# Ledger of designs, part 37: designed miniproteins, single chains

Each design is a single chain, and the fold is of that chain. pLDDT is the mean over its residues in the fold that is shown.

## One batch from the design tools (miniprotein)

Design m1353
Fold by ESMFold2-Fast:
Structure m1353 (fold): chain A 68 residues (1-68)
Amino acid sequence: MPSYEELLEEKKKEVVEKAKELGLSEAQIQTGLAFLEHVAREGKELGLSLEEIEKAMETGIEWFFKHV
C-alpha cells in the first residue's frame, strides 16, 4: 500500500501528464498541482484514511479538468 507521500506524488504525475496532453500552460499546471496538494494536506490534517484522501483527490482532479 503506498504511503501518503507516494500517493500524492503518483497523483501529481498523472495531473502533469494529462495537463500536458490537453495543452495546458505551466501556470495552469501549477494551479492544478497546488489545488491537489491543498486537498491532500487538508484530508491528512482531518485524519482521513489514505483511501478517503485518494477519493478526495480524484474528485478534485475531475472538477479541475472540467473547469480549466
Scores: mean pLDDT 81

Design m1354
Fold by ESMFold2-Fast:
Structure m1354 (fold): chain A 83 residues (1-83)
Amino acid sequence: SMETRKEILKLIGEILRLIGEILDLEREIKEIEEKLKTLDPNSEEAKELKKKLEELKKKLEELKKRLEELKEELKKIEEEEKK
């Protein structure tokens, strides 16, 4: 049906957007990790960046979990269409 196709396209769009957000976060994490290698580990800047890195890694884990949930939802819709 048109409704099912619209739901599938919406889920695909959300999955693609989420993949983009994950890639952007992974790039930011890498940039912070590279910068941390150049800093004194005991500096205030290094401590602040380590805190930001922990927050970004937690956000990345949450986004990856949501991506797997959306992929599972898409798979269920596709399996129902095959019946």
Scores: mean pLDDT 86

Design m1355
Fold by ESMFold2-Fast:
Structure m1355 (fold): chain A 67 residues (1-67)
Amino acid sequence: SELQAKADQLTGLELAVLLALGRGYSHEEIAKLLGISPETVRRYVERIMEKLGLESEEQLREFARAL
């Protein structure tokens, strides 16, 4: 699957952030789940979007739900 091949490019922590976003968690909730800051979550979201060629967090959440 093209979606799985793209997700395979992510680090374990980036994948964890992506899956949590797909579940509808906020940046603050993801930060608590992963033991990182909300600012760090935002930086990971930006990196994931760049790696997946997506332009918005909404597209990222849609991608995660389709995975």
Scores: mean pLDDT 84

Design m1356
Fold by ESMFold2-Fast:
Structure m1356 (fold): chain A 69 residues (1-69)
Amino acid sequence: SEELKKEILKKIGEILRLIGEKLDLERELEKVKESDPEKAKELEKKIKEIDEEIKKLLEEIKELDEQMK
């Protein structure tokens, strides 16, 4: 259905945004990992949270895709 396709595309858009945020955080982590351990720890936590959100969105997309079969 058109509605399911729109919902899938919206979730794909959210994943792309999260991947962008993750890449920015990974670049920042690489810069500070030796000089600022506290900031590095905070960045690692944020990266992990983003990975978990992406995984959740991928699972939701899979469920919606199954409904289109």
Scores: mean pLDDT 86

Design m1357
Fold by ESMFold2-Fast:
Structure m1357 (fold): chain A 91 residues (1-91)
Amino acid sequence: DIDKKIEEVKKKAEEVIAEANRLAQTKGSREDLAKLAERTKEVIEFGKKVAEESTPEQAKEIRKLMAKLADATARASIAVRNYEEEQKKKA
């Protein structure tokens, strides 16, 4: 069912966004960041597939959610890298 797939995309995206927000608070490692990037890619690819099977309105909502996910992951990546570089400078 397409409705179940859409609900799964939404749930997975919300979980990954929550993890990205946690890492953006400089609580994560580079390993956590790598796992986040991998999971983000998987959810975005799944979302694209579900959007192709959806109505134009449903596809638009999915794409907006994927954009929010990508933004959250990018912000987490920047935050973790900045934190790690600051830690390296404190010799």
Scores: mean pLDDT 80

Design m1358
Fold by ESMFold2-Fast:
Structure m1358 (fold): chain A 89 residues (1-89)
Amino acid sequence: MDPMEYLKKAKELLEKAKELLKEGKYEEAIKLAKEALEALEEFERLIGAPEEVPLDEPISRQELLEEVEKLREEAEKIIKEAEEKLKKE
């Protein structure tokens, strides 16, 4: 699979997790946010770990790794908020 497919999947999972968080489905939001983290780990492994991988897009590997870090922080924020809600409710 194209590495960019994992990045796209992570973004889609995070959007769904945010919707679930809004709906009060905290357990499901945590599950999707964790799946997004797994997709981001696969993307980083394919882009960041080996020698330079050819990309069809005019985006540097460093910029892609910054995007991964940003999305990873977003996923962790969703998990933290959902777990905090579950702990109090």
Scores: mean pLDDT 75

Design m1359
Fold by ESMFold2-Fast:
Structure m1359 (fold): chain A 89 residues (1-89)
Amino acid sequence: ARREELRRILAPKVSDEELEDALATFDTMVRLRKSAEELIKKAKTPEEKIGANRIKNYIDDLIQRALDGLAEHFGLTPEERERLRALVE
């Protein structure tokens, strides 16, 4: 479902090779988000929670930079950027 929606957004603007690279980047972003959420869930002490939140904030920043980079690289409209963001939330 998410890969199909991403193809719909990007496919008219990119080559097949660039599309597969963009899909791989998206899959990486989704995996990083899930890893951050699991890290927070596994935190047992206040110190672990502080560490987990710092890592999540770092990953959230990386995801935001990756989304901005894809939007700039493929010349996405504000509406397409919002749809792309929704796929990683």
Scores: mean pLDDT 76

Design m1360
Fold by ESMFold2-Fast:
Structure m1360 (fold): chain A 71 residues (1-71)
Amino acid sequence: MAPAGANLSELSLKDAAEALKAAALAAGNEVSDEGAEEAARAALAGNAQEAAKILAEAAGAAPLPAPVPPR
């Protein structure tokens, strides 16, 4: 494991985003750079499941329910 520095956090995010995009492509899903970056950000924060969820949503796997107006 490599230690992380200030500049490394941005490079690590970019690399993680690329890796997540490649993994999604291997699974047959395409995600935008922005969606992959959001997922990578969650993964780097230690939330691997949240990252996977963001990736799936960026690929259009989970539609949002209709909002209910306030009373």
Scores: mean pLDDT 66

Design m1361
Fold by ESMFold2-Fast:
Structure m1361 (fold): chain A 92 residues (1-92)
Amino acid sequence: GEDGAIGAISAAKATKDSGGKAKGKAEGGEVELTLEGAGPGGMVAAIGAAVDARVSGGEGEVEAEGDTVKVTLRGLSEEAAKRAAEGANEAG
């Protein structure tokens, strides 16, 4: 259940390392990340976060449009979703 939260924070950090920006939003057991200028590392980490969420019995989706990547993770605990959003905002 927490693996998606860790993956989300990793995607935000990878985006920041690429010179991009990351924002996270949490609502209940769902977290939404918006990654601008994610670069290859941010994209790989975003896909990893979605896979980790799915393997843990939740849902994970990645959408890319231009230089923006949107990651939606569902089926987290409210605490994990909140930590993911806060960690992404701090990292990005």
Scores: mean pLDDT 78

Design m1362
Fold by ESMFold2-Fast:
Structure m1362 (fold): chain A 59 residues (1-59)
Amino acid sequence: MEPAPVLSADEARVLHLLLQDPNASLAEIARAVGLSRATVSRAIRRLLAKGVLDEVRLR
């Protein structure tokens, strides 16, 4: 259990977008934050692993 998850800049941008639009698709997130789809996919997986994304829209 991580009490203070540290986010990379890419992870923080993806999280910020999901807070504004929790229904955004992977492609929409990648376009909006200016990252590759692979980078966004990895960021989302890391956010889920850290439990950060679960606070937004997922269990």
Scores: mean pLDDT 70

Design m1363
Fold by ESMFold2-Fast:
Structure m1363 (fold): chain A 106 residues (1-106)
Amino acid sequence: MEEKEKLKKVAEEAIKVAQRAIDSAGGTPEEQRRLADELEEVARKLMKEINEAKGLSQEEMDAATRMIAALRRMARVLRQGTPENRDEAVRLAKEAIEAAKKLLEL
């Protein structure tokens, strides 16, 4: 239960950062880089929680792993700063939010 609570808090943080990625899709390259750094930070927090947690289900681990992958890919896309890559970042943000919501329902 305590491990699930920590994982859920990081999932909520991931939703907030992903939502800011959607809101900032038209931002400056500097704003996109700062957001990419925040996405990498949340991905690192998720990895730590998975590594430290004992008793997570395979479904919880799979959902968290998909979320980490989406966050890292989004960070990479935002660092590239092209208009086409902004649309891809928005799609990845929505995917990360959906994965986080599934984890919160478990």
Scores: mean pLDDT 75

Design m1364
Fold by ESMFold2-Fast:
Structure m1364 (fold): chain A 57 residues (1-57)
Amino acid sequence: VEKELKEFLLKKGVSEEQAEKIAKLAAKDPFEGGKEVLKVLTPEQAKEAIDLAIEKQ
């Protein structure tokens, strides 16, 4: 899960440092991880990321 979230954030243009921190945080505390994702991504970027996740089929 942590690695998948990190790749997700990297695809959105989030720096590797930020993606790593957020992925680890979300693995320990999903609520705090979710807040950090919203802090880094705009609503449009978040929607685009969801579309990418759907392709993961």
Scores: mean pLDDT 68

Design m1365
Fold by ESMFold2-Fast:
Structure m1365 (fold): chain A 69 residues (1-69)
Amino acid sequence: MEEKLKELEEKRRKLAREIVAKLDEAMEKWIEEALKNPEEVTPAEKAILLSYLEYEGKDVEAFEKKLEE
């Protein structure tokens, strides 16, 4: 019954890719909004955005500098 496990794994991978793609789009929009209105970014929001950028291997320091300037 390995066929059912393969089907579930396939469906899980497809769903995960779709979720990640939608999340990435939403996070990039959030980053753009934060850069437009840096003074409105709360410490909690900053922490979430920095964690996302670090996870994606992006330049966290460059983002922080943009928020400060």
Scores: mean pLDDT 76

Design m1366
Fold by ESMFold2-Fast:
Structure m1366 (fold): chain A 63 residues (1-63)
Amino acid sequence: MVGKLARATQVIPKTGPEDLELREGDLVLVLEEVNEQAVLAKSLVTGEEGYVPKSYLEVIEEV
């Protein structure tokens, strides 16, 4: 997933200070895989960076 674009598949609320808030359909750039369940990502909508669960992201395929 690192260096790839992904889309939020559902609304993700900000639950902690390091978490990224996302709305369904928001595009993110995956910066780092933190563990098996989470990535560090940058929102392309807000420009904010934070942690996102991998299960809520869909990797965008090359067009």
Scores: mean pLDDT 75

Design m1367
Fold by ESMFold2-Fast:
Structure m1367 (fold): chain A 70 residues (1-70)
Amino acid sequence: SAEAEELRERLKKLADRAIELAEEGKITKEEFEEIKKLLVEAQKAIDAGKLEEAKKLIEEVEEKLKKLEE
């Protein structure tokens, strides 16, 4: 489905961004592990067809990364 594909793309971009921030030392190990846990849960939700749950988890990661970059 188009929604599942969009959510997978968003998740990949967030994962890539979290890795970049961790490599640059801009987020702590604890912050990275928290984000990683949410990304894993989002992937599981997509795979289970729980697209609304996946969207909420992705939005939570987006908000957390936005706050950490400010």
Scores: mean pLDDT 85

Design m1368
Fold by ESMFold2-Fast:
Structure m1368 (fold): chain A 60 residues (1-60)
Amino acid sequence: MEELRKKAEEAIEKKDYAGFGRVLAELMELSIQGDEEAKKELDEFLKERNLTVFVQEVPR
């Protein structure tokens, strides 16, 4: 988890949307499998960083 968090933060800093998207995809996969820590991390990133960095279809 810590490594994914660091990768996500660095991707945001670099505006590496592809890298950030891969981290979010991993968090979603872990969350679906019942990893509560992954679910919390995913929720935090989506709330704080908006969909602009997560999805290539920007706002709506």
Scores: mean pLDDT 66

Design m1369
Fold by ESMFold2-Fast:
Structure m1369 (fold): chain A 80 residues (1-80)
Amino acid sequence: DEIRKEEEEKMEPLFERVAEEEGIPVEAARLIYRLVVLEGLSPAEAAEALRRRGYDVSEETARRMVETYERLIREEYLSE
């Protein structure tokens, strides 16, 4: 989906920032965005999926990342 890809590209600098702040790989930050925001998993389910893939991500970390993504997505759609 072109719209979803464009949205992910807009979020790329944020993926890097969130990954640095939480001390996780940018791939993990991108994956949690995909699992929760795009696919509708809960932060807990996304964190468990990431841990199964070898990333050290807690549910709390996942929830904070999702809250940040949701806020920025909301601001982007409300571009004034």
Scores: mean pLDDT 73

Design m1370
Fold by ESMFold2-Fast:
Structure m1370 (fold): chain A 65 residues (1-65)
Amino acid sequence: SAEEELAKGKEAFKARDYESAETHYQRAIELDPNNAEGWLNLGQVLLAQGKTDKAIEYFNKALEL
């Protein structure tokens, strides 16, 4: 479920495994595209990786929901 993927993403992010976190958050938004938390968390993991422009796009997606 999207909820399970969010939980796995958060655990990976806390471990600073940004690749794994991004994969789980991506899966969460694929399962539930209206999940604002998934889009926000994707933005945060992209910022942690220095991908600022893509992070802004995902933050804007979350704000539209």
Scores: mean pLDDT 84

Design m1371
Fold by ESMFold2-Fast:
Structure m1371 (fold): chain A 120 residues (1-120)
Amino acid sequence: MITLTESGGGTVKEGGSVTLTSKITGDVKNILKVGWWRQRPGEPPQFVASIDMFTDEVSYAPEFQGRATISYDKEKKTLYLNLSNLQVSDTATYYSEAVALIDGKGKVFRGEGVELTVVA
């Protein structure tokens, strides 16, 4: 079983920066990809960024290119999302996600999320 535990949310002023973290535990060797999603109030879930665990290649949704940075520390088993130049519209619950191969099938594991509130 894989578990993801997010932290680093809270209330931040507009124009600030934040680093969200996700501690990944369990059978991490089976993970193919890790990433971040967010859900803004009243909107569907939105992809933010991912890392391929075999190639270390990163992918960003178009609106996050240049304003978000995803990284993974393999020794700490910790996934990071750095967001800079925060806007009130970045207020959302941010979820970390892992895609793993279990019994030859891709399975998705997601944390409970961390809340980020950006105030003017």
Scores: mean pLDDT 86

Design m1372
Fold by ESMFold2-Fast:
Structure m1372 (fold): chain A 63 residues (1-63)
Amino acid sequence: MEQKKEELIERAERLGVLAVLLGADPEEVRRLVQKAVEAAQEGDLESAEEYIERLEELVRRAE
């Protein structure tokens, strides 16, 4: 896997775990992580970053 794709996937997974631990909806988090990972794997880095930003917002709201 390309370095950039790997970094986006790792970031999405880490944010997903953190969001769930902070009390975000696990089902919504799982869907966003899945979409981010799928987009990154398909080479759609822009969509992957968009889903990661949504995960970051869930983390901020849960704090």
Scores: mean pLDDT 80

Design m1373
Fold by ESMFold2-Fast:
Structure m1373 (fold): chain A 68 residues (1-68)
Amino acid sequence: SLRERLDRRIEKAKALGMKVNEEAVRAFLDALETLSYEEAVKRMVEQFGLSEEDARRAVEAARKFIER
């Protein structure tokens, strides 16, 4: 399920020493229907207070749930 894939990716990112905001990843999945990649990253930074690097990592991780 989407929830299981999301939780798994967040846990894996934490294990790799990355900082991932779970709410930001979920919001990005919703935003991907409306926003471009660039706008989604901007929203993650401003809405959830992620660093630019963390936002980019979270966006890339979340994208794997949507795209094959």
Scores: mean pLDDT 64

Design m1374
Fold by ESMFold2-Fast:
Structure m1374 (fold): chain A 74 residues (1-74)
Amino acid sequence: MDSERQQRLDESVEDSRAGKEPATVPSLEGLRLAREYEERGDPELAQQHRDEGSAQSSKAATEAIEKVREEKQK
């Protein structure tokens, strides 16, 4: 569920603040959940979580670039 995924992301952010890595955890969490669903016999959900993990990383990067560009234009 999205809220549980967000919780794991928050935990990884806290770990990073404590001096632990990595910071690319959204993609890793997506892959981990995909594996879990595949083992449960839900290949469709597994594929969905892989796609979401990849898209989440790309979206975060795109949003960061857009924010910097907008701030420079204003």
Scores: mean pLDDT 57

Design m1375
Fold by ESMFold2-Fast:
Formats: C-alpha cells, sequence, structure tokens
Structure m1375 (fold): chain A 56 residues (1-56)
C-alpha cells in the first residue's frame, strides 16, 4: 500500500493504527511525529480502506 499511495512505511503504519481505533490524541501524536497534519493522516487511512475493499 505505501508504494501505491506514494507514502512512507511509517505513514502507512500510523494510518493503520488509526483504522484500528486509535484515539484522536494518538492520531495527533502520530501525525506530529511524521511531520504531517492530522487531516493528511486521516486521508491516508481512508485511501488504505478503499484499497482494501478493491483487493477482494
Amino acid sequence: YAEKLQISEEELEAALKYLEGASDEEVKKLAEELGISELELRQIANLIELLRENEE
């Protein structure tokens, strides 16, 4: 997924944690550690979800 979305492996891991039910505070910390906005992290998570649905 990281290569298809042109994101780092770290961004992929953070987005997966968000999809697993991470709290808003955890999402904010993950985005801050990656140097991206909370909004960008949530957008990456949504893209991963769409890719998972299309892989069936």
Scores: mean pLDDT 73

Design m1376
Fold by ESMFold2-Fast:
Structure m1376 (fold): chain A 68 residues (1-68)
Amino acid sequence: SQQDILNRVAELLQQMQEAERQGKYEEALRLIDEALKLAEQLPETVREQLTHVLEGQRKGLEEKLKQS
């Protein structure tokens, strides 16, 4: 269901934040990429909003990895 996908994305984001706090930027990027892939399964209106947020976080992680 849509709710199951949203719950899984929330879990991945929590894991991503933990990986980022530990300086594990490659793992954090893997987790955000998994969340983005799940978001593709959502209806367009929900997908657009969620993808915008996830892409923003992905760009931040890419910059941190680049500076590591």
Scores: mean pLDDT 84

Design m1377
Fold by ESMFold2-Fast:
Structure m1377 (fold): chain A 64 residues (1-64)
Amino acid sequence: IEPGDIVRALEDIPVTAAGESAIAKGELLRVGAEAGPGRVGVQSLTTGRQGIVPKSALEVVGRE
């Protein structure tokens, strides 16, 4: 998973830190900056909401 990748959430991802947003399973996201070891910042393509998620909970569906 790299910055700019389009990914799909494989599971519902709860809020785990301040400034995060909950992400629904199946939601399409754009990958942003690294947010710590094994985690990445994402933005929902449907809602515009931002979150920090484990890379293991994401599936790459496209690249720009």
Scores: mean pLDDT 70

Design m1378
Fold by ESMFold2-Fast:
Structure m1378 (fold): chain A 76 residues (1-76)
Amino acid sequence: MSELVARAVGLALRAIGDLLDGDVEGAREAIEEILRLAEETGDEEFVELAERMAELLRPHDPEAAEELLKRAEEIR
């Protein structure tokens, strides 16, 4: 649990950092990794984190953000 939480937080921080640096593709990849953790665990907290990160991606890549949000909804 704690190891996966630390990984998810690290990925969220990477996504934020990548967006601040203009690396939209790097941010998308980090969010996809959070979504993969959510899919593997079924943990609602990881689903919610992926959704929040996808919303931060939306102004930069609305199509990718919409795709990630739909995938998050389907994990439950």
Scores: mean pLDDT 83

Design m1379
Fold by ESMFold2-Fast:
Structure m1379 (fold): chain A 85 residues (1-85)
Amino acid sequence: AATAEGGVELAVGSLELISENVTAAKATASEGVEKLKEELKNKDYKSGLKIAVKTLEDLSTTAPAAAVEALKQGVATLKEILKNS
C-alpha cells in the first residue's frame, strides 16, 4: 500500500483474515476492524494507521513465533506509511 488510505485498507483485510483463522485473536481483530472502518469513513487515515499498528502489536503478544514475525513486518510497513503521512 503506497497511500495512507491503502495502508488502513490493507490492515482491515489482514485483521479480517486473522479474525477468521485465529480463534484467540478474533475479538481483538474484529474490534480493530470496526475502529479502522470508522476511521476510513472519517478519512482520518493517520488515526487509522495508528490503530492498525497498535492492534497488530497487541496481537503479536499472543501469536505463535512464525505469526509474530509476519505481524512485526506488517507493523513496520504501516509505521513507514504513517511516517510519510
Scores: mean pLDDT 77

Design m1380
Fold by ESMFold2-Fast:
Structure m1380 (fold): chain A 74 residues (1-74)
Amino acid sequence: PPPLSDEERLALLEEVARRFAEELGLPAPVIDHSLSSDEQERLILQQLLAYARQAGLSEAEMFARVIAIRDEVL
């Protein structure tokens, strides 16, 4: 498959974070799309870590779940 653009990668990360939140019964992430791509990515990654901590998951468990959800979305 072709490599994802920065915009496609960012949209994918946001969708993964949304689905991860849904699976954990947590509120969906709120991302300010007026921010730079780097700032949006940082916020999404911080939100993923926050979701994992709130659910009592390790970073390794979060990473495994994020990969599984990403593969499902692609």
Scores: mean pLDDT 80

Design m1381
Fold by ESMFold2-Fast:
Structure m1381 (fold): chain A 60 residues (1-60)
Amino acid sequence: SAEKEERIAHLKEIIEIIKEKIKEALESPSLSDEEKEEQVKEGEKQIEELKAEIKKLEAE
């Protein structure tokens, strides 16, 4: 359905935004290595949750 396709597209867009935020954090000269690692972990966790939601929607 169009609604499912739009939701999947939106979730994929959010994943790309999170990836860009991770890149920005890694390139930041003001963040410590520990702060960078925490932002990567949080971002990767969110991406995995969003990927799981996409898979559930694609299976329906």
Scores: mean pLDDT 85

Design m1382
Fold by ESMFold2-Fast:
Structure m1382 (fold): chain A 86 residues (1-86)
Amino acid sequence: SSLESILRAIGRILRLIGLEIDVRLGGDKKKLAEEALRIAKELVAEEDVPKELKLKGLEIALKIAKEAGDEELVKEVEELLKELEE
């Protein structure tokens, strides 16, 4: 079960990396940032995943939200980071 959870987490991180590239190249930045937040929430909610992988995913989601210029999404990702870091 933990291996399946880790593989799902890695898949989500790879999707976030793709979204980080897309948001820097242009397109619908708000839609890309909203998708990144959705994936980040799913990553944080996944059980049996190392905290370090969750933090990496959230760091990428935060970069996407900042590039999109959406202050509400930035705040929501920062709140997820605080909860995960203690």
Scores: mean pLDDT 85

Design m1383
Fold by ESMFold2-Fast:
Structure m1383 (fold): chain A 66 residues (1-66)
Amino acid sequence: MEEIKKAVEAGKIEEAAKLLKENGITPEEFAKKFGLDEATARTLELVLQGKTAEEAEREVLRELLK
C-alpha cells in the first residue's frame, strides 16, 4: 500500500498501476482510501487498460473538458 502511494507521489504512474494490479486493488478503491483526486484515479485506470502514462494524462485532460 505505502509503496503504491510512494510511486504515485513520485510520478511513477505506470509502476503504481502495475503494483495495483499485482495486489488486486482497483484504482477507484485506492483513490478512496488515500484521498486521491478523480483525475489521478482515472489516469491509473487507463494505464491498467494498456495506455502509457502520457496517453492516459492526455485522455483524462480531454474528458475533464467535456
Scores: mean pLDDT 78

Design m1384
Fold by ESMFold2-Fast:
Structure m1384 (fold): chain A 57 residues (1-57)
Amino acid sequence: MKKLEELIEKLKKVLSKLMSEEEIEEVEKNVREDYEKYGELTLEHLEAVIEHLKELN
């Protein structure tokens, strides 16, 4: 799996505990748009967000 797709899957699993499916779809769309604009910075930020959310669970 591409790095972006792997991180999106991990994010979606964590977010499924916190928000609705429709809200998760909006977050996924925003992440993909951010990746188009900022590339690797979006991947680094996403990894940090996922790790932080895992610690909160």
Scores: mean pLDDT 79

Design m1385
Fold by ESMFold2-Fast:
Structure m1385 (fold): chain A 58 residues (1-58)
Amino acid sequence: SKEELETLKTLIKTAAETNKFSKEGLENMLKSIKERAKELGLSEEEIQELIETAKKYA
């Protein structure tokens, strides 16, 4: 759980720093994050952390 959360956060950060996100790209990433996190069984608090991480790079 924690390791998976950290891995997803790192992927979000790396993707954001490597490529500038358009508004559409950010929205698509947020959808993918929510879907992936639900598949991994992350809590709502963990999903919210991922969303906040992604929004930080908007």
Scores: mean pLDDT 73

Design m1386
Fold by ESMFold2-Fast:
Structure m1386 (fold): chain A 78 residues (1-78)
Amino acid sequence: MSREELWEEIDRFARAVRIALEVTDELVKEHQLTPEQAMRAFIAAVGEALRVLQENPDASEEEIRERARKAGLDAIAA
């Protein structure tokens, strides 16, 4: 692994986690989520945000946020 590849992976992960935290905070406020529901939403949001960034590194924050939010909502509905 090159230094550049490692930094790209770290940057993608950090960005995905940041967006997922923001999305989860919004869902907690809007839907009065329990800690268990919030954790499920966060895990799903991180996974979806990472997937989007891996498929398209140039994806807009809005696109990533919308897909992360949908994944979080789907996770708490299950």
Scores: mean pLDDT 83

Design m1387
Fold by ESMFold2-Fast:
Structure m1387 (fold): chain A 62 residues (1-62)
Amino acid sequence: QEEEVRRAAENLADGLLFAGHTLEQARKAFEMAKQTMVDGGYDPEVAERAAEEAIARVEAAL
């Protein structure tokens, strides 16, 4: 669902930004998080969109 994608993206982006990670490190972390979400029962489409939006948030904050 859209709210779930937004919440997941926000949590991922905020965590990486707070830790001071580079965009490259953020991309790798989001790819791993996406796999964990799929393994945890999330729809692959939801996980993919969450990772994509999280990357966009990190890019906007740099």
Scores: mean pLDDT 70

Design m1388
Fold by ESMFold2-Fast:
Structure m1388 (fold): chain A 90 residues (1-90)
Amino acid sequence: MPELTPEQLAALAEGMVREIEAALPTVEAELEPEIGPEGARLVREALEEALRLAREALRAARAGDAERARALLEEVARLMKETAERVEAL
């Protein structure tokens, strides 16, 4: 897979920010019936952190810092994977 450009990284980060901002107000209430209150809380906390990282990645990509933007998006992916594993272990 070729390296993503700053423009492509910005588009990915923008999409991620939009999706998380849309989900955050209701995610805990929507997930609680399916995975329980602890699982729902873990996902909500992970999405809040993912939003912070995605916003930072967007700023880095817009500044032309592709290396930093990619590293921040990789941190989001790692956080989401770790959170999914913790929820599955409940």
Scores: mean pLDDT 85

Design m1389
Fold by ESMFold2-Fast:
Structure m1389 (fold): chain A 82 residues (1-82)
Amino acid sequence: GSRVDVAAARQAALAAIDRLVKEGKISPETAERVRRLVEQATDLEGLYLVLMHVALEITANPDNEGLKELRDALAAAVRAAS
């Protein structure tokens, strides 16, 4: 993946966060936290670390379907940038 692919993946991730918070599937606090991590991700490794962070939050909150949708969207974005 190029720097342009990473930028596109970041935009896709941010769009997914905005959609999920508007749908009430994740809290505004979770959305802000993950959004900051995505904005700090300058490369593919950074985006992978965001994905791992969300996966760990799911382990702590296994009934949160919004976090699972966010994980799947982030995984798709990382895969597209690879």
Scores: mean pLDDT 82

Design m1390
Fold by ESMFold2-Fast:
Structure m1390 (fold): chain A 72 residues (1-72)
Amino acid sequence: NEIEKIYEKFIEELKKKMEEANLPKEKIERVLKEIEEGKETFIKQVKSSKYDKELLEEILKAILENILEELS
């Protein structure tokens, strides 16, 4: 559940930053859909790997930065 909360916060931050960058609504929806499709696999991998909260947050932050850089 803590992992899911961290992931949800990541999704909220990603959406906010994409909206602040004035990306087209269709592009934002596509990116979020692709991430949502991978969510179950990601959560299972994190749970099996016994990642701590701090490491998970750093990984998600790096993913966020990579997505935004690719979209810019």
Scores: mean pLDDT 78

